# Ledger of designs, part 86: designed miniproteins, single chains, continued (5)

Each design is a single chain, and the fold is of that chain. pLDDT is the mean over its residues in the fold that is shown.

## One batch from the design tools (miniprotein)

Design m18984
Fold by ESMFold2-Fast:
Structure m18984 (fold): chain A 86 residues (1-86)
Amino acid sequence: ELDALYEQLAATTDNAEKAALLRQLHALLQERVPYDESDPAVLRAQFEEQLRLLELFSHLIPEEERQRLIAEARRELERILAELEA
């Protein structure tokens, strides 16, 4: 469950395992708290939650990978919001 993944991620010292655990965590969060992509407020909240998770585990994730994930999430949010406002 989520708590077990948080604990496992915090205890992991291997960068490859950290990346795999973070991806599992993101997948479970999307599965348990699906967001309506048609609501701009919900999309922004989802993006903020992703940033929050990356900040909480910044010391366990390589900076390059963290920056990539943030940029990817931001790009996706901007694209969806632009389409909703069009």
Scores: mean pLDDT 65

Design m18985
Fold by ESMFold2-Fast:
Structure m18985 (fold): chain A 66 residues (1-66)
Amino acid sequence: SMEEEAKRLEEKAIPALAELIKAGDEELAQMARDTLRQELIDLGYSEEEAERRVEEVYRKALELAE
């Protein structure tokens, strides 16, 4: 399902983003966020929902990076 595929992408993105945040690589972190957003839009989410989901993933990555 769309939801299951989105969850798979999000679960992989969280630790990858956390490593980029820890490394201080703001450019790659932004590119990773933009890539996830586009993947979610391609799955069928609206821009608003894709952005909301990416921000939630980024929030979790920030917590993991602490």
Scores: mean pLDDT 89

Design m18986
Fold by ESMFold2-Fast:
Structure m18986 (fold): chain A 75 residues (1-75)
Amino acid sequence: SKEELIEKGNLLAARAAIAGAEGDAERAYQDARESVELFKKAGEEELGKKAVEAAAKMARDSGQEEGARAILEAG
């Protein structure tokens, strides 16, 4: 369902934020990219953009600029 896609997209954005904050830019990119695809499949591209921006901010606030950039590149 659309709600299940949005929920999974949000969970992957959160995982991307954690990976980015831990310095795993590659994992952050992969999880953020999957999140973006799920939001596109749900027809909620703007919601996906906000989730990716929030995830990137969390990584940046943790001092991980590479992780934040990887997350933003996925969108």
Scores: mean pLDDT 88

Design m18987
Fold by ESMFold2-Fast:
Structure m18987 (fold): chain A 108 residues (1-108)
Amino acid sequence: SKEEFKKKLLEQMKNLARSLIKLVTEEDVETAIEFAKKALEYIFKQASKHLSVEDIKELFDEFKKYMEELVKKEAPSLTPEQAERLKKVYDEVMKFTEELIKKLEEES
């Protein structure tokens, strides 16, 4: 169903968020950002085939909330250098997510 599909996509986005925390401890910022952008574009394409504009906006808003919560929870456990990398990845991912939402609104 549509609701089950939305839940599965949100789960994939939450998995992406958790993967980004791990990546910033092991990889550079650029690699983590590239990974996130490719994953988000893939999710966006899948969502656009099966969901309305309103559903997709709701899905991405839930993702943004989850990312913000996850960063707040995980940041205290990181080194200063890892926390700085996470902040850069977070800012770029949030910016890209907003760009995807705006593009969706312009095409609707």
Scores: mean pLDDT 81

Design m18988
Fold by ESMFold2-Fast:
Structure m18988 (fold): chain A 90 residues (1-90)
Amino acid sequence: MATGRVTALLDGTADPAVRTKGLTDAVNAALANPKVTAVEGVSEPVPGTPLVRVTLTITAESEEAAREAAQKAADALAASPATLSVETEV
């Protein structure tokens, strides 16, 4: 088992439907990999700002699968107009 993390900063003032679509697309992109066993998401508001920090933890059967899934999730988040920044760690 290996874990990958994707951390994104989202514009909390963006249309909620756009934010939800970006997050759903990212989770679905990770889960499309058959070697991914779990995706866990945490979202937290950044106090005093309109920003939301999202962390996706992706558990996969191998380090390669975790990297691949994290990259696909990050690409999906980056494609969302509500996303300000994305980074990955495996």
Scores: mean pLDDT 83

Design m18989
Fold by ESMFold2-Fast:
Structure m18989 (fold): chain A 84 residues (1-84)
Amino acid sequence: SFEERVKEILEKLSKLSKEEIRKILKEAIEKSGGNISDEAIDQIVDEILNPKTDLDTFITRLKQGLEEANVDVEKFFEILEELL
């Protein structure tokens, strides 16, 4: 399912350094036609590396934030998967 693919992508991201995750997220956002602030990207990176919320809730909030930033969510995760 899409949710299972997203979980696998986030698991792979969690094994990278903060700077690598930031770089990959920025590239995926740009290629998906959106714009997100460096501050918002840092918040996403911090949640990936140090989860304070359960994974399903994080994924739901991440999708909402991406949609609000005019990011194509499905394209974003496809690009992330290609970069990993």
Scores: mean pLDDT 84

Design m18990
Fold by ESMFold2-Fast:
Structure m18990 (fold): chain A 93 residues (1-93)
Amino acid sequence: DPEELRRQQIEEDSALTTKLNEIASKNGQESVNYGIIGEIELGEKGKYEEALKLPVEELTELFIKAGKEKYEKARELAEKNGKVEEFEKNING
């Protein structure tokens, strides 16, 4: 579905980029921010409903872990692709 694919991509780009910038700019953002990023990640991969079958405690840990891994991977990719300046620009305004 082109409409659904486009919507997912817009949500991923907007929400993830915004959250990554917020975490970077505030330094020391709480695990709740990683949880939000992880929830979006699992939703976009169509794994959100599968995750909801887990106990609440495991679900929360899964979201936080997924978000943190996505953040770290994105930052590492930014470093390798020379996008660190763009990332730092968003942090410093």
Scores: mean pLDDT 60

Design m18991
Fold by ESMFold2-Fast:
Structure m18991 (fold): chain A 110 residues (1-110)
Amino acid sequence: SEKYKELKEKAEKKLNELIEETDKKLSKAKSEEEKLEVIVEFIHKVEDLLQETIDEGIKEKVPGEEIKEIVENITKKVLDYLKEKKAPEELIERVKMFGEEAIKYIEKKS
C-alpha cells in the first residue's frame, strides 16, 4: 500500500539519522563510560522510533504484516549496528526483547 511505503521510508530515514548522530557522538566520546551513555541514548531513541512507527501504522490502518516487516527490518539494522560497535550483550538482548514484544503486540492488534 502507499501508506506502507511512506511509513517504511519515514522510519528508515529516521533510523539513518539516528545512526549518523550516534556515530558523531561516539567519535567525540573520551571514555568507555561516555561511549556506553551514547549507545544507551541511541537504544532509547530506537525504542521511541519503533513505538511511534507501530502507533502511526495502526492509526493509518497499515496491514499488521507490513508494520511487522518494518519493525523486523529496523530491529535487524539496529542489532547489526550494536554488534559492530561492540555494545554489551545486555543491551543487544534488550533490543532483541523489545523487537520481539513489538512483533507480538502488532500480531495481537492485527
Scores: mean pLDDT 89

Design m18992
Fold by ESMFold2-Fast:
Structure m18992 (fold): chain A 67 residues (1-67)
Amino acid sequence: MSSLEELLAAVEATAGPAAAEALRRGYEDKASQEEIRRRLAALPGVDEAFAEDLAAALARLQKREEE
């Protein structure tokens, strides 16, 4: 719960509000790590490696919260 909000806030500060919104929507849509990565990589200015890192972090957080 708190970790999700902290992740979103950090992403917004680092990559901007569009990246944070994509991450939030991925979480709400219960998107897979690959789907989240694709959404982030589609954003102009987001590198594939950065998108993979963020998608992995969110996916791991989602799994821990759903346990």
Scores: mean pLDDT 74

Design m18993
Fold by ESMFold2-Fast:
Structure m18993 (fold): chain A 77 residues (1-77)
Amino acid sequence: MTKVSVGVFDTKEEAEKAAEEAVEEAKKLAPEVEVRSEVIPLKNGKYAAVVVGGPEEDFDAALEEAKKFAEELAEKL
């Protein structure tokens, strides 16, 4: 039910564009589903685009886990 997508990009502009496109697509396919996105600067100077779709009650927890995962992934790259 709760769906999370994480992408890592070299530039803030690429991450913002990816997040915007993902939100637009999600709203087009399932307008009744709540969707949130966030762009997170990472330690390596890269940027993570995070998109969460599902119940609002899950958003904060899903965003925290996605951010932690993205930071760990970037640190190993």
Scores: mean pLDDT 76

Design m18994
Fold by ESMFold2-Fast:
Structure m18994 (fold): chain A 89 residues (1-89)
Amino acid sequence: MAEELAEKYRTAIENAEKKAQELIDKGRKVEGYRFLAEAYRGIAKNARKAAEEMKDDPEGAELLQKVADESNRYADEARKKAEEIEKSL
C-alpha cells in the first residue's frame, strides 16, 4: 500500500515536472515554476496525510513522510525561482 502510494506520488511528480518544463520551454517560465510549486505542495500535503494514517505500518509512514518532506523542499525552490524570474520582468 505505502509503496504503491509512493509510486503514484513519484508519477505525479514526473507528470508535473513534464508539464512545467513544457511551459518553461514555451517562454512561460513564471507560470511553469508556479505550477510546479503548487503541484509539489499538493503532493506533499497528500503524502503527509497518508503517512499519518499508516499507524500499523511505520516503515510505510516513514517512506511517505520522506516523499512529503522532499516535495515541500522542491515546492519552496520552484516558488523562489518563479519569484526571481518575475522580478526580472
Scores: mean pLDDT 85

Design m18995
Fold by ESMFold2-Fast:
Structure m18995 (fold): chain A 88 residues (1-88)
Amino acid sequence: MEEALELARKAVELAEKKGDTVGKRAGELIIEAAEMIRRGGDPLEVDILLGMARISIGVMKLTGGDEELLRLLEEAIRIVDEEVRRRS
């Protein structure tokens, strides 16, 4: 989970540098999801947060989002989603 948090924080920093408000929001949602699952929160609520982050990533892909930012966000989501699936 620390790896997912590190990747998501890097994504937020990169999004801020690029002025990508959608990418920043996606990263913030992933951070919230990762912290929630780490604290033993409801996997369903975590999955809802990841769903919202995936919508933001979908918008980024349609509008030509930064490839490095997308890679960081998608890898962070993958790690959190695997943990949610393991606990469900």
Scores: mean pLDDT 86

Design m18996
Fold by ESMFold2-Fast:
Structure m18996 (fold): chain A 90 residues (1-90)
Amino acid sequence: SDEEKAKLLAELERWREKIAASTLLTDEEKELLLKALDYREELIKEGRVDEAKKASLREIGEKLGLSDEEIQRLIRARQKLSFEGADASR
């Protein structure tokens, strides 16, 4: 739906901002995260919102031709950002 598409796009923009602002991520980790966001955005543009929501970083990495090592780095990088963003937890 249009509402889900808008919400996902807003989430991707928030992640892009977090990636740019992160001091814990290497440039390589930032590049991997941005590639994953670009992939999700393409799915959203195609109207495949459910696939964009369900696509794991592992699946995205495989689609992008990343190695298992790079996929693990991508997942860890995402978790770092998630925890930084969730640092407001009581």
Scores: mean pLDDT 79

Design m18997
Fold by ESMFold2-Fast:
Structure m18997 (fold): chain A 106 residues (1-106)
Amino acid sequence: SSSEKRGKELLERSIESEEKLLEDMEEKLREMEELAKKYSENKDLQDSVELGRKAVEKAKENLEKAKEVKEDIREGLLYTASSGVNLIGAVVSILVGRKLLKKYEE
């Protein structure tokens, strides 16, 4: 039906948007991991990177599940939403880590 077609298009668009956001977050996490290697004794930075890594991995797992079940629009949207929530956690963790790093460098 037209409603099913719209739901599928919404899910596909949501997956594409989350993939782009995930790629950006993975890149920012890699930058933070390099900084964490330089400041190995900064526990807050290490903890922030670990939380960000865990959030990105969960987001990636949920996004892959959304792709696998995309024929079930409802289940796909739930996995995509779960991915989005985990990416928000990754952003917060990275921003906290960067703020802590700036405090120690300045």
Scores: mean pLDDT 72

Design m18998
Fold by ESMFold2-Fast:
Structure m18998 (fold): chain A 88 residues (1-88)
Amino acid sequence: SLLEEAKKGLKYIIENVEKLRKEAKENMNLSLERLEQLAKEYQANQPIDPELFGIEVAAYLILLGVEPPPLLQEFLSEELLKIVKEVV
């Protein structure tokens, strides 16, 4: 399932965070501002399951190495919020 694949992806990111953060800096046009914009667009359209989007937000925050701001915390379950805070 998409949810199972997303959870496996998040686990892989957590287990390989140092390597993936280095690669993200070189290859990913990702910023906190862009992630907040994606979250606002998601609120308007809700194109995917909220749990799937929460996992995607958690993965991006981990790759950015930043604490989740209040706007993005709204998309994270208690479990995802704890994971992000432990890894960043």
Scores: mean pLDDT 75

Design m18999
Fold by ESMFold2-Fast:
Structure m18999 (fold): chain A 100 residues (1-100)
Amino acid sequence: STPQENLERGKAALPTVEALEEIAAWLAKNPEKAAFWERFLLQPTLEAAYALLDEALARGVITPEEAEALRRYLEAARARDVDALDEEVIRLAEILRRRA
């Protein structure tokens, strides 16, 4: 990657980085959710990630609103829609802030 390409990617990713930092700060205050979040990020396939969401929702580890936000994130990832992924990460940060 060229320095200019890296700068352009960094600027475009700024809202997503801020949202991820907010999610990380919320998880630090809610350690019981950290194990779920770690498992979610480490899923090897989209199918495994969807299965984890269904399990977590059934067990009450996540709320229906959180599950729907993460599901939209996975749908955007499947479509390879980077803009939609960024929007869903920002939306998830907003949902988690309301619970903090």
Scores: mean pLDDT 67

Design m19000
Fold by ESMFold2-Fast:
Structure m19000 (fold): chain A 86 residues (1-86)
Amino acid sequence: SHHEEAGKEIAEAVGRAAREAGMSDEFVERAKQGALDSMEALKEGVDEARRVAGDYHNQLASETSPGQANRATLVLIEKLNEVAAS
């Protein structure tokens, strides 16, 4: 339950960052899904979570811009590190 609740909160934070970066609703939802997938991958370990987040970042950057993708991804990496440190 705690992991599921954290995943939802992180997805909302990442989605907000994506919106503030000027992404469309479609890319905001992709950013949220990337956050949820990265949180699920954290069950396998922090390195796997970072790999999933990195793969997701590369896809988003190619379809939007590196600057927009970076804003969302920095929030995700920060939150993943906070959860891993807990």
Scores: mean pLDDT 85

Design m19001
Fold by ESMFold2-Fast:
Structure m19001 (fold): chain A 75 residues (1-75)
Amino acid sequence: MLTDEQIDALFDALDVDGDGRITPEQLKLLLQALTGKELSDEEVEEIMKKYDKNGDGYLTRDEFRELLKELEAKR
């Protein structure tokens, strides 16, 4: 189980420019690395739509944390 601290460290590693957001492309790469499966752009868009609650096309730290916790709960 990932801790909040571990999730924050992953977010900070992806958020190279420090703007508090990650792109759909960064999310795709991370999820492919974590699952070992290739994801389509459509699958990434579906995930973004579910967790991008403000509709700006990026994930905030809070939205990213929710996503990773739900992925762990599914296993």
Scores: mean pLDDT 76

Design m19002
Fold by ESMFold2-Fast:
Order: sequence, then structure tokens, then C-alpha cells
Structure m19002 (fold): chain A 100 residues (1-100)
Amino acid sequence: SEKEKILEEMKRIVKGLETLLKLAEEKGIHSPEAKKLLEEMKRILEEAEKNDLSLEELRKKYQEVVKLAREAAEILARESTDPEVKTLALILAKELEEAL
């Protein structure tokens, strides 16, 4: 269903940012702000999975997750001194901007 596809895309975005933050932490890069945004995204995803939301409500939650993920990626791109983390964050931010 379209609802299942949206949930799958939300899960992919959350996992993508989580993976990027883990890579950053392994390289000694700490962003409490980006981590807080990831936790908010996880909360939104959990609520979307637990509740039988309408397609319209689910699309609204998807847009919220995309906006939070883009903000987190932009923070990591701006604040990271590691070339790999910075490059991956810039790629993620650009992809998320195209999704909005």
C-alpha cells in the first residue's frame, strides 16, 4: 500500500541518519543537536507505526521526518571536520531537499 511505502521511506531516512551519526561518533565527532533531532525522528516514526494514521496524516509525519533529517545533515556538514562525514552529510542534505 502507499502507507507501507511511506513508512518504509521514513525508516530508511531514520536509519540513514543513525548510520551517519554512528560514523561521526567513531571519528570523535559529537553533535548533541543532530542526535536530539534523530531521537525526535525516531519518536515520530514510532508514533506513525503504532497508530493507524490516515494517508494524509502519514504524509505530514513523513514531511516532518524529512525536515528534521535535513536539519541534522546540514548541522553535521557544517560542524564536521572529517571529510568523509562532511561529504556524506552534504549528500544526505541534498537528497532530502529534493524529497521536499
Scores: mean pLDDT 87

Design m19003
Fold by ESMFold2-Fast:
Structure m19003 (fold): chain A 59 residues (1-59)
Amino acid sequence: STTVTRDYMKDARRLAKRSLEEGYIAANSARAMGYEDGSLKDDAEKLYEELKKKLEEEK
C-alpha cells in the first residue's frame, strides 16, 4: 500500500467535489456488478473505498 501525503490530501479535496461523485458512482456501479476480471474489479474496489473516504472527509 503506497500513500502519498505531499499535497495529495489538499489536492484531492480540491478536486474531489468535481470528479469525486462521478468516480464514486462509476466505481460503485462496477463493484455492484461483481466483475470477475481482476483489473476492473480491483480498480473499482480501490476507487470506491478511496472516493467514499474522501466524501466522508469533505464533511
Scores: mean pLDDT 59

Design m19004
Fold by ESMFold2-Fast:
Structure m19004 (fold): chain A 88 residues (1-88)
Amino acid sequence: MSLEEAYKKAEKEMQQRILAGEDREKATEEAAKEIIEAGKKLGQEELGQKYAERLRELLDPKEAAREVGRKLREIGDEVDELIARGEL
């Protein structure tokens, strides 16, 4: 598994924990620890720490809301494209 794949997995697990009612700071810090450990295991400790910082930035409600908004727009664009192709 690449460090980028480990990061995406940690981000997804963090989001699932938050949606399940876990504390945002706790879920984020646990995900940050997982990516730091993955970085150490892959010999990329500095990059692992960089990804951990990125996960902590997602703890900011404004950045989290922006990311959710972006994903919703992407889904909307995909639905519009399916309608245009007659597949929906």
Scores: mean pLDDT 72

Design m19005
Fold by ESMFold2-Fast:
Structure m19005 (fold): chain A 80 residues (1-80)
Amino acid sequence: MSESELNELLKKLEEAIKSGDHETAIKILEEIESKIDSLTEEQAEYLVKRLEEIVEKYQDKLSVEVAEKLRKLKQKIANK
């Protein structure tokens, strides 16, 4: 995927978390996961960094399910 597409997905994820829309946040994370194999190593590293920034910024707004999805996604990226 392009950097622009990745940034748009991350922006939508942040807005979903901020609004408490956990269902939309999970759906966006699943979309990112489906595209992980198309990422370069540099894009994968950038994605992990951005996901960590979102977790730090919105820690109090994350549901257990969203936090677990984020952890599993980071693990899948690291195993690439």
Scores: mean pLDDT 79

Design m19006
Fold by ESMFold2-Fast:
Structure m19006 (fold): chain A 76 residues (1-76)
Amino acid sequence: MEELRRRAEELARRLSEEEVRAIAERLNAMSAEEQRAFVASLSPVEALGLLLAAERYGFPVSRGAREAVAEALAAA
């Protein structure tokens, strides 16, 4: 967990506000099923990194997206 979280935090720091905004807007336009499928296509590091970056920039993350990230982390 600690190494995965550390790598996710490093990824989050490298993502620009514009990149995170674009991803957040696309996710918010998706259905809950599409959001889960998108997050499932990411590595656990990528999924957590995107969530941390969105929180850092203050972008809203849907409950479905947060649950999908939690599922990806539980599977790792």
Scores: mean pLDDT 78

Design m19007
Fold by ESMFold2-Fast:
Structure m19007 (fold): chain A 81 residues (1-81)
Amino acid sequence: MLERLRELAARSEPEAARVLESLIKLVEEGKVELLGLELGPVEEVLTDEGEVVPAERLTLTVYDVKAKKVVTYTLLLFPRA
């Protein structure tokens, strides 16, 4: 699972890669546990600028060890230009 997250970070745009790398570091430090990773199909997303672009929806389920709660993050992964 963590390796899959690293693979996604490597192929993501810089902002998404930074978010994923921060989460990987928290997992490696034992501050959060990665419980689930779901990558949806490529879908067309309408941007605020009125452009339709392909994106993949990444859903991450994480256990926050300090807060003792499950947190779900959803990210849109855009292809590099």
Scores: mean pLDDT 76

Design m19008
Fold by ESMFold2-Fast:
Structure m19008 (fold): chain A 73 residues (1-73)
Amino acid sequence: MSASELLDQAFELLAQGRYEEALEVLERLAEVAPGLALDLVREMLKGSQKPDSPLRPLLERLEALERRLREVV
């Protein structure tokens, strides 16, 4: 699966409220396009700091992935 296909899948899952599955797709994107995955993780982290964010339960996983990608990119 290409990076663009993984990115599209992640956005579709996010739109459906399937945040844990979206994060799993993002972790796969990190293996093929770490720079793109890092940008998306940072955007999600920024969004998770807003009131009523459904991403808040995933903050620890998002922070761990961002830290790992930052060391590689």
Scores: mean pLDDT 77

Design m19009
Fold by ESMFold2-Fast:
Structure m19009 (fold): chain A 62 residues (1-62)
Amino acid sequence: DKALKEAEAKGQAAMKKFKEAEKKFEKGDYNIEPSLLEALGRVYEHEGKKDKAKELYEQAKK
């Protein structure tokens, strides 16, 4: 299915940007797009890392 392959490719690109944002956050670099900060916060919240999720949400609000 072309639609499935396209969705997978978009997901891989989004995941790559997400991992880059995660590396920046772990290094204390908050120069990350607000949308990526929110996405990273949601993932950390889902993983039970609520303190990190809260910090990411606060940075996204600026």
Scores: mean pLDDT 74

Design m19010
Fold by ESMFold2-Fast:
Structure m19010 (fold): chain A 67 residues (1-67)
Amino acid sequence: MEIPDLPLTDEGVEELAKKIPELKSLMEEVKKNPEEGTEGLRYLLENGYGHPKAKEAAELYIEVANK
């Protein structure tokens, strides 16, 4: 599965969610609260995006966000 180096904008996060299904839940939150949700998600994905542990970082954020 390819994880391209995309900008973590609304469109970029949506593309990433297609590759990382767990991010789909976070996309719902981003769409509901675009400014706040996108900022938090962008921070985590920017730090881990393109890194082998990007999925682990996303999973951790998803577990917190889905509580």
Scores: mean pLDDT 52

Design m19011
Fold by ESMFold2-Fast:
Structure m19011 (fold): chain A 87 residues (1-87)
Amino acid sequence: SLFDKFLAALETVRELVLSTDDPEEIFTLFLLALHEAVELAPQLSPEERAKVLEELDRLFELARPKLSEEQQALAEAAFARTRARLA
């Protein structure tokens, strides 16, 4: 399913974020994950959207300490918008 494929993609992104200290790469990967979640949201059930939000929150907690202050603020704003779309 699209849901299973997206969760697998988030696992891959998580592994990449754990393996690198490049703020630009981490920032780009996180924003791409948020963008894809928003694109898929209309095709997901409410339970699947809740699971995606849980995994994105975990990803953000891993990414945040490796980002610049400006990147963190932009990522927080983008994530807030994603949460609204998956509600």
Scores: mean pLDDT 88

Design m19012
Fold by ESMFold2-Fast:
Structure m19012 (fold): chain A 71 residues (1-71)
Amino acid sequence: MPIIGVQAGEELQKLKEQYDELLRLIKQKRYDEATDLALEMAKQLGITPESIARYLEGLGYKEAAAVLRKR
């Protein structure tokens, strides 16, 4: 689906680094901090929190995705 599909690969690698920090918090079970970071990232990147929640669910972090969607 064409959401960010025409972006350069270099920009996507930088976004991955930010998502890696988000995943680190989730792996530590700090869901409140992870949710706050995800909302902040969504504002900075101009994307929806739902986009981040879907990404997390795809990786198997269903509880983190549910917490993010609830807020």
Scores: mean pLDDT 72

Design m19013
Fold by ESMFold2-Fast:
Structure m19013 (fold): chain A 92 residues (1-92)
Amino acid sequence: MISILIVSEEPDPAAEELAARLREKGYDVRLVTLDQLPKVADTADLIITFKELEEKVREIAPDKPIFVVESLTDEELDRVLAFAEEVHKKKL
């Protein structure tokens, strides 16, 4: 099983929907703010964030797989799920 962090500035319905879909697949998902990320980044197998936060997230966790979402479209959701599945398979 992999641990996924979703990083957003404030409560975001799109981030919550993404978290729910990943949890349905059996992944351990936590929603965190940018301020919380330094304390928990080491526990993550995968970090998901939005375009506006990309630079700061990469500065905090440069060694982690990071997926950047520009908008929450069905195609982006499918890409996130595919990326999470690849990370999970590589860890096993």
Scores: mean pLDDT 79

Design m19014
Fold by ESMFold2-Fast:
Parts: structure tokens; C-alpha cells; sequence
Structure m19014 (fold): chain A 88 residues (1-88)
């Protein structure tokens, strides 16, 4: 996969989650998308970047540490799965 293809999958996945989330959470999730893309452009690991920025956004929204970690891990796993499927 090219970097551009990776970024497209990351963006699409964040936007799907934002659309399925409460309206008041969407700005924080979309900011996490931009922070994640910026980190990937700088050479950070895709999975770690998705996890870290999503967890931070959820903590800022008032989720507990446990809930934020669980949700961020699920998003990171979803992105990783989609990247594997796209390698076909």
C-alpha cells in the first residue's frame, strides 16, 4: 500500500466512526483524524497513531481511562484489518 492509500483508509474509518457517534463528539473525533494523519505523514506507526490520538480525544470528551482505551483499541484494530484487506 502507498502512504496515500493508507491515509485514505484511516480518514474513511475515522469519518465512519464520527458519523456513528453522538453529534457533540464529532469535532473531537475529526480532530483526532487530522492529528493521526499528520503523525503518519511524519513516519509514525499507523496503529499506534490511531490508538494514541483517538484515546486522547475520548479522554478529552470525558470518557473513563478504561472506556477510552477500549474504544481506541477497537478503532486501531479496525484500521489494521482494513489495511490487511487492501493489501490483496
Amino acid sequence: LSREEIIEIVRATFREIAAASPEEWRPAILKAEEDTVRAIEKGEDVRESVYRHMKRALLELGLSEEDAERAAERLAELVEQRLREAER
Scores: mean pLDDT 87

Design m19015
Fold by ESMFold2-Fast:
Structure m19015 (fold): chain A 67 residues (1-67)
Amino acid sequence: IQVGDEVEIINPKTGNKVKTKLKGIVERDGHLYVVLDIDTMKKLNVKTGDKVIIKANGKEVEATVYA
């Protein structure tokens, strides 16, 4: 997955999901971080530091929320 892709982001704790365009991804020390707008975070019911699942083109990736 890459910046500009249309993806489905899922909160695995609640099942809430949002379809959005990826605005930012950062990888550090083997961990993936996803940049989300505050509005998207509210819709997913997540906060900075929470884990989410990103689905794109049949692939699933775990990422940590970074606002």
Scores: mean pLDDT 79

Design m19016
Fold by ESMFold2-Fast:
Structure m19016 (fold): chain A 78 residues (1-78)
Amino acid sequence: DAISDQLRSLLDDARNATTRQQAIDTLRRILELVRKAGIMKLSDEEIDKIIEFLKTLSTEEAKHAAIKVAEQALKKLG
């Protein structure tokens, strides 16, 4: 419930991001949340590696990545 509500809020943040930095910041929050919730096993190093990869992408690609991760996390919750 609470985790699903937070993920939905972050999914909306990702969809409304207007800069690459906003999309990257939103994805970092999604990754931290899914790690804390036990939805995905992610180390600090894996999160940092994902974020570094996102810095090489366009705003549209970074937004798409953030949206996709949030949607997959919501799927795993039910």
Scores: mean pLDDT 83

Design m19017
Fold by ESMFold2-Fast:
Structure m19017 (fold): chain A 55 residues (1-55)
Amino acid sequence: MTFSIEEILELVKDNPELAEEIKKYAKEKKVDSLSEDELIEIGAELTEKELKEKA
């Protein structure tokens, strides 16, 4: 299952760190949508980063 970048950004607008990582990933890969697996990977990395609360 794939989600458009715009749709994902609306869903995660309350999580600015996740939104920034998604935008960065999409720009780097030059894609306008992300797969479920890609979104899970990005979310998992950010969850660990949030838990550590380090820049």
Scores: mean pLDDT 71

Design m19018
Fold by ESMFold2-Fast:
Structure m19018 (fold): chain A 85 residues (1-85)
Amino acid sequence: ALTPEQAARLARETARLLREQRDAIVAEAAASDLPLEEVAAAFEAYFARLVAALREAGAGDPEAEAAVEELERAARATVAEIRAA
């Protein structure tokens, strides 16, 4: 199982990558032959599961909880941009 420190680190790094790569992720989604809503739903489901797992691993650690909230915000913003593409 992940420690709270590992959960916080993974959440921060994933949030950073989502922000840095957002335009590229949205462009790839738009270039896909799948409907944008299906791509958005798949990303949303994946990140909901990841956020839930990291939230459980980081429970009771304020730094880990804050990092997971940052990841959740970054994921929601990316999903919204995919839907808007």
Scores: mean pLDDT 87

